# Designed miniproteins, single chains, continued (4), part 72

Each design is a single chain, and the fold is of that chain. pLDDT is the mean over its residues in the fold that is shown.

## One batch from the design tools (miniprotein)

Design m14499
Fold by ESMFold2-Fast:
Order: structure tokens, then C-alpha cells, then sequence
Structure m14499 (fold): chain A 103 residues (1-103)
């Protein structure tokens, strides 16, 4: 049914979000190194990559919540959405710290 199909799609989005979080952490370490080396051009390019990941993550979350409202919130769907929200919050925190280094 639609709830089972949405749950499977959300589980796939959760895995993608976890991969984006790991990539964001790696990008942040590369950004810090670029700043330490005085390579502000590279640091800005990396910041732009983090911003794109954050933007895609917010879009996925928005679509996910919209679909859940139409299909119905099961405990499993609520759990996955909470995990997605937590991962996006962590990506946003890294983005904010990265912006501060370039300010």
C-alpha cells in the first residue's frame, strides 16, 4: 500500500542523508585545511558544495513531510522523518561553522 511504498522510499532517503552527512564532514575537514593554507578560493568552492547538499536535503525533507501528510503518519514514518530532521540539523551546524571560518 501507499504507506509501505512511502516507508521504503523514506528508508532510501535516510541512507542518502547519512551519506550526505559523512560527505559534509569530509568537506568540512577539507575546508578547514584550505583556510589554514590560505586557499580561500578552494574554501569557498567547498562551502558551495556543502550549501548544495544542505539545499537538496531540505528539499527531500519537505517532499517527505508532504507525502506523509497525504498518506498518513505511521510510527515508522515518524521515526524516519525524525532521523532525517536530526541529520539535516547536523549538516546545517557544519554549514554554519564553515561560514564563520570565511567571515
Amino acid sequence: GMQSELQSWLEQQLQIAQQYYEETKKLFEELKKAVEEGDYERAREILNEIEIILGISHLIYGVSVTLARKVGFTPKIKSILAQLDKIIEEIEKIYEEAKKLLS
Scores: mean pLDDT 90

Design m14500
Fold by ESMFold2-Fast:
Structure m14500 (fold): chain A 71 residues (1-71)
Amino acid sequence: MSDEELRALLDLLVAHVEAMLPYILSLPPEQREAFKEALRATYDALASLARSPEVRAAIRAAEARLLAAIE
């Protein structure tokens, strides 16, 4: 996967999570924690595919922002 494709995938995944935020925030705390763990695992996998440190940093920044939104 190219860094361009990885950026496009990141944008789609971020948009999907943001669209689902009202639903995620309505979940019981245990389910929200499970979702946060799944999100961390997904973004860890994406970061491992990035060749550019700048793209990896963008993935990590998106992860941190989404995790903060779910709190």
Scores: mean pLDDT 84

Design m14501
Fold by ESMFold2-Fast:
Structure m14501 (fold): chain A 61 residues (1-61)
Amino acid sequence: SAMDEKIEEAVAKLREMLAAGASENELLRAFLEFVDREKMSAEERQRLAAELRRLLDEHRA
């Protein structure tokens, strides 16, 4: 779906940034920019936030 495609795109970008050594602050900024640019719904924001949290937790562990 278009929603799943937007989330997958955002997650892929966040993952690439993390692999390139982006800081937590840079990832959070990218998340906020994606939410604003794509005019994400509450459900979309919640899904993306959960994915971001997972990526950050995995990186810190």
Scores: mean pLDDT 80

Design m14502
Fold by ESMFold2-Fast:
Formats: sequence, C-alpha cells, structure tokens
Structure m14502 (fold): chain A 86 residues (1-86)
Amino acid sequence: QRKQLANAIRGGQVDQAVAILQQLNLDKAVVEALGKKLEGYKTAANSGNYTTIRDAVSQYNKDANEIENAANDEDFIARVKKIAEE
C-alpha cells in the first residue's frame, strides 16, 4: 500500500490517493486534509509558473518519498498523519 500511495501522489492521482487513505481506516479529518494538500500540488503543477511548478514538484516528491521509505506500518501511518497536518 505504501508504494501505491506514493505513486498516486507522484502522478497527481488525488482520487486514487484518497481511496487508499480511506482503506487505511484513518481519521476523516486526516484523509480530508491530505486530499486538500494533494489537490493544491496538482493545481500548482498546472499553474504555468516555473517556480511554482518546481516547488510543488519538489514538495510532493519529498512527501511521496517519505511515505514510500517508511520503516514499518506504524511509521507509515505516522508519516501520513504528519504530512496531512503540515
């Protein structure tokens, strides 16, 4: 599931990412917050502004890498919550 969520984030597949988060039985507020953050990245990536695109790509790749590189399932859930709350 970690790799699937990371790939959905990298691909701008917000609906797919939200579906994976819902499957993890996370708090509704965490799922909503992270979904909103991912929609923000998608919007920024489509802005047509080089600096905005570069910064958005850097940020969501960082978040995806943190999720993919989690040491175990508890660390994975903790990282997802931290990213959602930022």
Scores: mean pLDDT 76

Design m14503
Fold by ESMFold2-Fast:
Structure m14503 (fold): chain A 67 residues (1-67)
Amino acid sequence: VQEDEQRVAETVLATARELRGQLSPEELDRAAGEASARALEMVRQGTPVEEAQQLAVRSLREAAEKA
């Protein structure tokens, strides 16, 4: 459980680092927070961590593409 939450956090942080040039710091913080919250909720509901990580990456990249 705690390890899965850590893996989600690491994935969000890594993806956010790649997107720093595409979003403002405020937009990036908001998008990362939303992606992290949703992915963590999925893990807590029993979703495999790999699926939660994929959702977080997708959500962050979609936010960057819409900006």
Scores: mean pLDDT 79

Design m14504
Fold by ESMFold2-Fast:
Structure m14504 (fold): chain A 58 residues (1-58)
Amino acid sequence: SAAIQRAIEAVRNAETKAQAQAAAGELLKLGAISREGLLAVMEAPTAEEARQAALDAA
């Protein structure tokens, strides 16, 4: 879906952990990742690791 693709692009372009977490939250709302996937993003210590966790979960 266009909404999921847009959320994935938001993850790729995230410069901060907060931006990556917000984009991952959108992916969860769209059903593209699981609750466990979102928790991995929230637990990530850096922006890079948060982006990676979100992309791996999608």
Scores: mean pLDDT 86

Design m14505
Fold by ESMFold2-Fast:
Structure m14505 (fold): chain A 99 residues (1-99)
Amino acid sequence: SLREELKKRIDELLKEGKISEDTAEALRSLVEADPWVAQRIIDAIERGMSEEQVRETLRETALGLLELAVRHNWPQEVIESLRRALEALGERPPQHLLE
């Protein structure tokens, strides 16, 4: 499946030292929430995007998706995966997006 392929790619990037463990955990959470968006970010990492830019892109993407997910009542599992992505990056989601 796409999710299984993306998780393997994340594991290889972590093994190669191209991303940190917290970035890998954020990416795994994003794969659960939105595998197509996660694929775009993984493709960018493989093309040489810096760790700093990856973390910024993940933070902005996860926050943007979480705002949409809460506003449009997306499935709770998607919302929780997006919250986990932000937490893995050391970001506390805004209070209005927690409960």
Scores: mean pLDDT 85

Design m14506
Fold by ESMFold2-Fast:
Structure m14506 (fold): chain A 64 residues (1-64)
Amino acid sequence: SNLDKLREDLRTVEEQERQFREELERARNDPSTSPREIARLEAALAITQAGKDFLEERIKRLEA
């Protein structure tokens, strides 16, 4: 169903968010990491979080 597909997509995005958070923490703890690379990872995480919020809202609307 469309709802099952959205739940699967949400699980995928949650895993991506977790991976980017771990990558960003590693980058921030490495003094050799460039500010540009940190900004890239912050942008990637922000996009992933926005996608997660969108999917969560969509699922809530379909469950109502």
Scores: mean pLDDT 88

Design m14507
Fold by ESMFold2-Fast:
Structure m14507 (fold): chain A 80 residues (1-80)
Amino acid sequence: DKAKKGAEKAKEGGKSDDPELAGRGGAEAGDAALEEGTEEGSKLAVKGGTEAAKLGKKAAVAGAGGAIDAAGAGVEAGGI
């Protein structure tokens, strides 16, 4: 799971006081979450749920936002 890998990297950066690692991990998690959200949306649409596909994309965007927020905090803290 690319989103989880990026999120783990962001968390590790935060815990290790590694703002550069946190920033990179957060950005990677955000990008991966958006990509996975699109794939999830397609799967939900195939199940005959156009509204469900929108829900999947919205959830992915919310997850990506959280990861990006974490990355932003890391970048600001480290000045990367």
Scores: mean pLDDT 52

Design m14508
Fold by ESMFold2-Fast:
Structure m14508 (fold): chain A 70 residues (1-70)
Amino acid sequence: MEEFLEAVKRKLEELGVPSEQIVLTLESMIKMGTSYEDLLKSIKTYLLNAGVSEETAERVVKELEEVWKS
């Protein structure tokens, strides 16, 4: 859990995207038992709304999926 949220923060910082609000949202979703697939979908939507390209957003989500599974 903590490693995943830290990875999200780091990936967003590398893209120049503000991470504070999405990290709080994801932490709440995890505590409510949201599936990792829905967490990744929320991250992708947030990145697209922040102006990140579809290709880059998919790459970041795939990297975060690997962190969740490890």
Scores: mean pLDDT 81

Design m14509
Fold by ESMFold2-Fast:
Structure m14509 (fold): chain A 106 residues (1-106)
Amino acid sequence: MKIYHKTRTVSAMSREALRRSLRAQIELIDRALKEKDKELMVEAAIHARFTLRAYELSRRTGALERAPTAEEIVSEEVTVEVEYEKAEEELRELREELERLLEELE
């Protein structure tokens, strides 16, 4: 099976920044699913997984309660994996999770 690995630095985000990121990722997921583009589905799943890690970091560091200053921003290196054959199925599950988190932040 083909597994895509991607490593990126994720940073803690303010509530407003994270809400914007979640909305953008949901829109990307909807586009990928509508277009039936398997490569775009993989890319959308990778981005969604990074956003979930940024959410957890933001919650853990208190960024959701008070926006960090530039000097206070906490960042972590994160590796995510997406299996090509399961990308569409995982993407549908990720969409539901991102919508749930967006509602919690509103």
Scores: mean pLDDT 83

Design m14510
Fold by ESMFold2-Fast:
Structure m14510 (fold): chain A 72 residues (1-72)
Amino acid sequence: SVHIEAGAVEESAAPGEVVTVRVGVTNISAQPVSGTFTVPAPEGYEGELVVTLTNLAPGETAVFEGQVRRAA
């Protein structure tokens, strides 16, 4: 199992604006995790991020950045 936390790098965005979001994926299981995960955009934004993990160790966090659009 993993814990996924997404937060905007930019503090505000106008409707329709593309912004960068930072996504942290933490392995909260006792075993290494590998796989491809789809992370939905934060509330008020549209889009999704596809992140790939390779042997993320228990308790480790991997950080990814991507772009989402502020909902109109």
Scores: mean pLDDT 76

Design m14511
Fold by ESMFold2-Fast:
Structure m14511 (fold): chain A 90 residues (1-90)
Amino acid sequence: MTPRESLIELVRKNPRLVAAVDRLVAEGKITEEEARKILEIYGAHLLFGNDIDGIMEATGITKEELERIAEKLGAKSSHPSIIIDTVLSY
């Protein structure tokens, strides 16, 4: 199992977040790949808190990808906690 797959397994304990990203994909607001990345960001955030560099290392997600996801969601910043809060506010 890759570290990435392990993070997604951890996120399975938050069905509200999973439902929120699935709905955003169904509405065409984000892609299925971006939905997976949001779930990985959440799992890494649970392990690393606000260590953005640690989250990027664990997930393989780049700063540019975080910024693109934040822009699509209308998030105020590309910080992982703000991205997650924005998804959960939908």
Scores: mean pLDDT 76

Design m14512
Fold by ESMFold2-Fast:
Structure m14512 (fold): chain A 100 residues (1-100)
Amino acid sequence: SMEEEKEILEEMHKKIGEIIGEFVEKSTDQRAKAAALELASRLQELVDKALAGEISAEEALEGMRELIDEALARETNPALIAALRRIREVVEEAEKRIKE
């Protein structure tokens, strides 16, 4: 249902925010912190569009996965790579919970 999909997206978004927040608080790498916050902003935009009904939950999750995979391909900071992998797992879990 649309209500269940919104709850899944909101729970996913909260978990992603916690992962990024923990990385930003603990990291001394200013470039990596900026990259993490930029990614967070882009992921937030996709979640907001889905919650507003501008795109489907499936489209938002696909876009989020693409952004995370692009970030992983470019990232060299090991702690941020670990955080990005955790974020990817959170997105994959949300995808499994969304019913067609």
Scores: mean pLDDT 89

Design m14513
Fold by ESMFold2-Fast:
Structure m14513 (fold): chain A 79 residues (1-79)
Amino acid sequence: GAAELERRFRELEAELRALAETLSGMARLAAESGIGLGRIARGVGLVAGLSRAEALELGIRVAEKSLAAVKAGKPLQPL
């Protein structure tokens, strides 16, 4: 349900934040930007008429993609 998706989204944000604390320069900015992109995707989904759960799933996908990119040292893909 939405509560489980909220928990997963918060866990992804926490992992990105933990990575940001261990990184510097552009890598740190990428980790911090990944958090923002997940939040933006969620907000855009809600404005576009997605349900709370669908918007959370979109935010989760963007946060997961951002986390993978940061761990791989690759540029973020915002959508």
Scores: mean pLDDT 79

Design m14514
Fold by ESMFold2-Fast:
Structure m14514 (fold): chain A 57 residues (1-57)
Amino acid sequence: GAGDAAQAAGRAATAGDAEAAGRIVEKSGHMPFELARRAAEAGRSEGVAAGAASGAG
């Protein structure tokens, strides 16, 4: 679910795995892979997690 995706994406981003964070968010349908990956690369794990959790698409 969105909560699981947010948690996993946040953990991946915190670990520095921008690609994994991006793929998790993309698979959840909440934001494009490129935006999630760039947020993770910028060290914005909270932003990536929020994107996955938003459910607004």
Scores: mean pLDDT 61

Design m14515
Fold by ESMFold2-Fast:
Structure m14515 (fold): chain A 94 residues (1-94)
Amino acid sequence: KPPVVTVKFPDIAFAADNDPELAAELRAKQTIETLRAVAEGNVDKAREIVEKLYEEAKKMGIDAKLLPAEASFPSREDFRKVAEAIEKTIEKEK
C-alpha cells in the first residue's frame, strides 16, 4: 500500500527539452544524492528526490513506456533496501 506521490521538477523538464545532456546529469546527481541520504537513514529527503526523478523521467518521455505507474514508494523499508545495497557496495570497495 505505497502512497503514490507525483512531484514536478520544472528545471529538469526544461533542460530535457533544451539540453538532454544537462537533464541526464541532473538526474544522475539527484540519484547519487538520494542514495547517500538513504545510507544515512534520511528517508524523507531520499524519497522526495527519487519521486521527483521518476516524475521528471515520465514528463521527458525517456522511460514513459517503462514506467508502470506514478512514483510509488512503499515505505522506509523500501528505502532501507537501497541503503543496504549502497553500504554493501562501499564495504566491498574498502
Scores: mean pLDDT 47

Design m14516
Fold by ESMFold2-Fast:
Structure m14516 (fold): chain A 72 residues (1-72)
Amino acid sequence: MDRLLREIDRLLRDIERLRRQSSPDLQATADRLIAELRRQRDELIQKGASDMDFEILVGIAAVVLAVLKTIS
């Protein structure tokens, strides 16, 4: 769990860095995606979710980062 949480936090920081370099329209989209990813992360922590649930969230965050890199 702790390793997966660190990976999610790293991906969120990478998305936030990319967001700062983006156009205002892309920043608004990135802000919504970051907020949703943080909400999901906090919800998984609160309910004591499985490592598999955290791995899925890592995968989702990685896809978000890859898409934002492509459209930036």
Scores: mean pLDDT 82

Design m14517
Fold by ESMFold2-Fast:
Structure m14517 (fold): chain A 67 residues (1-67)
Amino acid sequence: APSIVSKHIEVPSKEEAEKLREEAAKSGKVQKEWPVEEKDGKYVASVVINLPEKKEIVFYTFTAPAE
């Protein structure tokens, strides 16, 4: 069975969070993707990627301050 890994990465801007989510989506097979959303005064971008070569599923959450 593939390993499940959760990664939370804080970035300085909404644009960086969106860019990193898009780059993560290109790194493997997208299983689930959420658009960038503003929650509790921060921007949140999330994507779940399957990396079959590594036998790994990665849940990425990128957050950035809203101000």
Scores: mean pLDDT 79

Design m14518
Fold by ESMFold2-Fast:
Structure m14518 (fold): chain A 79 residues (1-79)
Amino acid sequence: MEITEEAIQRAAEKIAEKLGLSPETALRYARIGARLYQARYDKETLAKEMGISVEAASTILEAVREAVDEEIRRQELKD
């Protein structure tokens, strides 16, 4: 399933809030996190690829998952 730009933007907002990052950095992290989430990579691999802590990588993957779940619910509720 392709992660939409709307879901990536919502993930970026969650990442910026939780990790205290700039909107631009949070958006970059959301895009990388979305790609690795779709590929089913673990938090340890994301942390290594991004040069961040495993805790931060876990937060990024959780934010992406939450944003994807919200997008799916929005699409279902429009029917």
Scores: mean pLDDT 77

Design m14519
Fold by ESMFold2-Fast:
Structure m14519 (fold): chain A 55 residues (1-55)
Amino acid sequence: PPPAVPSEEDLRTVAEIMLAHPSAREAILAYIRRHEDRPEETVARIEAVIAELEA
């Protein structure tokens, strides 16, 4: 079955979208909070990916 937690590929895609469209960040965060059991953990993972992409 599909995993309940987001994959690393999904997190990277979201991070890329957030970097390309800063105005969309709030909408993306609201989406994560709606679909995730632990949204703060997912947000932290996305922040780590963003930091890696900005390196």
Scores: mean pLDDT 71

Design m14520
Fold by ESMFold2-Fast:
Structure m14520 (fold): chain A 62 residues (1-62)
Amino acid sequence: SEEAEAIRRRYLERVRALENPTLDEVGQLLKELVADTKGFPLEEQLRLAREVMREIARLEAE
């Protein structure tokens, strides 16, 4: 959906702007993602969460 794509872009940009994030900062970002995607189908929520978590993992790998 258009709303899901807007949320996806916003959260990926937020993750990419993070520098040496703490686990608390990551946890807060994921908590906000869950709140912002409340009411979306579970499949779509899981897809967005996986994309955000992959981007976070990429920051730690580099």
Scores: mean pLDDT 82

Design m14521
Fold by ESMFold2-Fast:
Structure m14521 (fold): chain A 66 residues (1-66)
Amino acid sequence: SEEIKELQEWLKSHGWTSIEVDGVLDDLTKLRLQNFAEQLGLKDTKLDGVISDELKEALKELAESQ
């Protein structure tokens, strides 16, 4: 849940203001994460309550470059 909150905060800071920071991996949060994973070239990313280390690293790199 903490990991999900951090991710929701990151998404919100990058223009996804409709996302609630509640630590719940809901359908909207999953959809946005899936879109980002696809844009980053990540394949077969599973978002069932756990954020993959690869996705975390990619998001960290994006945050670093922004």
Scores: mean pLDDT 63

Design m14522
Fold by ESMFold2-Fast:
Structure m14522 (fold): chain A 67 residues (1-67)
Amino acid sequence: SPEQKQFLQLVYDLLSSQSDAQFQQKLAEFRAFLATLSDDLKQLFNISSIDETIQELEAQWQHRQQS
């Protein structure tokens, strides 16, 4: 679906950020996108909590900064 493609693209763009400032901007866009998803789409993407999903992405971003 278009939403699945957008979800994957936004996650990829987030984790491909070149700076913390860019990551934070993209993270805000991703949070806004998640807020527009229906409950059915949230279940499809395994999103039980937007805040938990954001925290997981922040942790992955920090891990990538170590490489």
Scores: mean pLDDT 79

Design m14523
Fold by ESMFold2-Fast:
Structure m14523 (fold): chain A 68 residues (1-68)
Amino acid sequence: SDDELIAQIEAMMRDFVDQALARGVPFEAVEKSLDDMVAQLSTSTSPETAAQIRKIKDDLLADYKRRS
């Protein structure tokens, strides 16, 4: 289901962000990586699923910016 796909994508993005935070990766590099990932995923998903993935990205980047 789309919910299962979204959950898998969120888990992957969260793992990536957690690893980047632990390594002190600059915000701009994390933002670019997540933007590229979302752009790629959006080409093969529904507009509704793409919107959910973009929201997850935005929430993760906002958290990273506060912590970095």
Scores: mean pLDDT 85

Design m14524
Fold by ESMFold2-Fast:
Structure m14524 (fold): chain A 103 residues (1-103)
Amino acid sequence: SSEEVEKLEEELDKLFKEMVEAIKNNDIDTLIQKLEEVLKKLQEFLKKAPEEFRPAVEAVIQSVQNFIDFLKQNPDAPEYIKLMLLFAINTEAHLVFDQIKKG
């Protein structure tokens, strides 16, 4: 439902702000922890997502998993790359949620 999507968006927006702060503070452990929280929330949402949008939600989940893997392999990556990848995930998630709310 639209209300479930809105609640998820609010929770993810809070985590997004905390992840931006973690990147700015070069706190990789906190960043990964919060990405794992995002991953868990998206996996729980996938169980309730309309069938037609499940591939799109799975794509967001994969983007989050890829970012976690990237951070583990590249802990010294520049701040701007970490922000770019985080902003891409946030944009992707909002595009999917906006489409679900309209359908």
Scores: mean pLDDT 89

Design m14525
Fold by ESMFold2-Fast:
Structure m14525 (fold): chain A 81 residues (1-81)
Amino acid sequence: NDHQSNSIYSTSQIVGDYMNQSIAGNTQVSQSQVVMMSQSISKTDPSTGNMFYQSAQTGDMTLGQQGINQMYQIGDQIQSQ
């Protein structure tokens, strides 16, 4: 579509919401789907993708929050172009 910036920013929002909900009570489904989304993100930023992957494996929300913050930063940079 027309704007790639909006796409990646929306993805970071979805991943963030997913992390919050999945940590609350659905570890198995959360883990698989977060890995899938983190792999898509890692094509743009491998370190951010790795943070989501690690968060999914350990349930460590701190890593997940760091990944979300980096995604927002990347999305903002692209959106500003």
Scores: mean pLDDT 54

Design m14526
Fold by ESMFold2-Fast:
Structure m14526 (fold): chain A 91 residues (1-91)
Amino acid sequence: VGERVAELAEEAIELVEENRELIDPTVAEQLIALLKLAKEAALKGDLERAEAFLEAAISVLEEARAAGLIPEDVADRLLELLEEALEIVRE
């Protein structure tokens, strides 16, 4: 369970890094920081903290999308990865 959540968090980090030029620098930094914390928590088996960091990342992502600080396509792909990770962590 934790390994798959960590893998999804890492995929999300890679997606942010690939699209850094299109994302507000502060938003990119916040997302990467939260996703790294989620990955670390998941690998340690702390699924409750992993869930909290994933929820925080989704919150940042939704606010950034509403403010036009991240392209909609990139935001949608990130949301899919993070929502899948949340579904797994809640099971």
Scores: mean pLDDT 84

Design m14527
Fold by ESMFold2-Fast:
Structure m14527 (fold): chain A 91 residues (1-91)
Amino acid sequence: SLSPEAVERLRAAVLETLDQIKEAIENGDVEKALRLLQQLKAFLEGHRGTPAFEAFRDELKARLKEMIELAEKNGHEEVVQALRDLLEMLD
C-alpha cells in the first residue's frame, strides 16, 4: 500500500500536468496539449488499478470533463477527442 503522502504527491503531479494542458489549450498550443495528454495517458495506464489511482479517479474525471468543455469552447477538436479517450479509459 502507498502512504497518504505518496498518494497526495501522485495526485499533485497529475493535477499539475492537467494545469499545463489547460494553459496549452488557452494559448492555442495544440501540439503541446496533445503531447502532454499522451504522456498523461501513458502514466495513467501504468497506474491503472492501483490504490493511488482509485483514490482520486473521480476528481480526475471531473477535471477532464471541465477541460473537454474548455477545449470545445476554443474549437480544438483533436484535444477534445484526446480528453474523451482519457475519460473513457477511467471507466
Scores: mean pLDDT 81

Design m14528
Fold by ESMFold2-Fast:
Structure m14528 (fold): chain A 76 residues (1-76)
Amino acid sequence: SELEELARRELERRYPGRDIFSTSEVVDVALELLKSMGVSVSRDEVYREIVRLSGRGLFSRDEAVGVISSILEKYS
């Protein structure tokens, strides 16, 4: 998926070599990508959607990519 590739590249750019991410870090990446796409959405709304998709609070790289791409698809 193009959105998954975009999410993976932004995670690596912002957090080089990291394999584990917090909810806050996943929210930050999703918001940056949405902003770059001209989409305006609140941090609180993105946070709630991420928690709805995954309640564990910690994300592997592949889990973070999946959640971020889902957020981008929803709001783009």
Scores: mean pLDDT 86

Design m14529
Fold by ESMFold2-Fast:
Structure m14529 (fold): chain A 69 residues (1-69)
Amino acid sequence: SMETVERMVRAAAELGLERATQRRIGERAGVSQATVSRVVRRLGREEFERRVLEKEIDLGIERIVRAVE
């Protein structure tokens, strides 16, 4: 589902791509490693990584906005 994809993308973004193993993504997103593998394969690795990078940017902006009075 799109909700599952969004949870996985958020989990990977919070971990950072270099630490975002399929196991860690699954644990953080509350899904099995097999589900992570299937979703990444379905989307394509490049598309998944692109969405993760976009989410990392969004989270970074949110943190900056919260820190600015």
Scores: mean pLDDT 78

Design m14530
Fold by ESMFold2-Fast:
Structure m14530 (fold): chain A 104 residues (1-104)
Amino acid sequence: DLEGRLRELKRRIKELLLEMREGLEKYYGVKFVAEVETDEEAIVEAGGILLRAMKESSISPDTSLEEILEKLEENAPKELLEPLKELARLLFEIRKLLEQIRNK
């Protein structure tokens, strides 16, 4: 069930953003992550946070998870590094599932 798995991954992203909330406000000025956001809004916010953490303005569709993780290790605050790596893995998995659904 691709739809059920997609819903679970979106929920995990939202939970992870809430867990990181204090660090996101401190380092990136993100306030009140996700109390009223849809799952789609949370995914967009997560993508923006990863770009800031990598010190990038955009990511190529061909950028690998490994390249994202390396950029996070170089640029992210140490206290947020592991949660941001998890966020990157979740977003990459969602992208993969959405591609499978779209190419159905």
Scores: mean pLDDT 75

Design m14531
Fold by ESMFold2-Fast:
Structure m14531 (fold): chain A 80 residues (1-80)
Amino acid sequence: SREELEKKLEEILEKLDAELAKVDAEAAATGDNRAAIERESELGNKAAKEALEAIKEYEKKTGKEPTLEEAIKLATLTAS
């Protein structure tokens, strides 16, 4: 259902935020900002792929395009 898609996108974003916070803490402890940037890019790409799969499954089941809110969440993931 659409509610399942919205919940899944929220979970993807929450996991990304939590992992990014850990990367920031590690960078602060080690001073290795390059490793942090590379890890952030990797995490962002993974989250974007998971979000795209969730949207594609929703489209396959319903035949409908994602909502503006869903599109904004995807854009946020792909912009990081």
Scores: mean pLDDT 74

Design m14532
Fold by ESMFold2-Fast:
Structure m14532 (fold): chain A 72 residues (1-72)
Amino acid sequence: MLAQAEATADAILQGLESLGVKMSEEEKEEFRKRLTSLILAYRNSSAPSAEARGLLAQPIVQLVNEAYEKAA
């Protein structure tokens, strides 16, 4: 569900901010939209195995890592 994906994206954003990652309002909105889309894809996809689930989660991990790299 979209609202739950948005809530998860917001929680990840709060986590990044608590770790010192600084973003403008525009950067936060873009990041939130991208992250929400990836979370929706992850949740709406039936992962038949733990391996498939890991692959679906990888784009989310990469997006979070990119935010860290830009903040450093």
Scores: mean pLDDT 72

Design m14533
Fold by ESMFold2-Fast:
Structure m14533 (fold): chain A 100 residues (1-100)
Amino acid sequence: SESERIIAEIRELAREVLEWALAQHRAGRLSEETFAQVVSFAADVVAAAEEFRDDPETLRRIYEVFREWARRLREASAEEVPALVAEGTARIREIAAEAA
């Protein structure tokens, strides 16, 4: 189904984000605290996708926000990452609240 396809895309993107974050942490570019924030956010996005598994419109919104967030993450300095996590978390919560 379309929902299953979008959830798979969100899960793949989360894996890519986690691989990037782990590489940055191992290189000494992300602190343990900031790395944990990225891990927590990726997990929250996957959890939101599972909650809205029967809502393709909400899943598309979650995916689009997460995709743009991941793009910005790759361009961000280490100092910018906590603010990006806070912004992403607020936006995903907004989408979830609007869909509930």
Scores: mean pLDDT 90

Design m14534
Fold by ESMFold2-Fast:
Structure m14534 (fold): chain A 64 residues (1-64)
Amino acid sequence: SELEEAYKIAKELGERLAEKLEKYYGKKPEVTVEKVGDEEFKITVKVGDKTYERTYTVEELLKL
């Protein structure tokens, strides 16, 4: 389904950001992907005292 595909893309985006942040901060980030609406996912990446967060629609994720 489009929701399953969008979730996979969101997880991949979070993991790519986490890899870059791990190199910068020297600590392994925590990645969370949450369904926050019927067609929206929130990607949260936490490292140390820093939190990076962005919400994407399913349509936005499928266009990446």
Scores: mean pLDDT 83

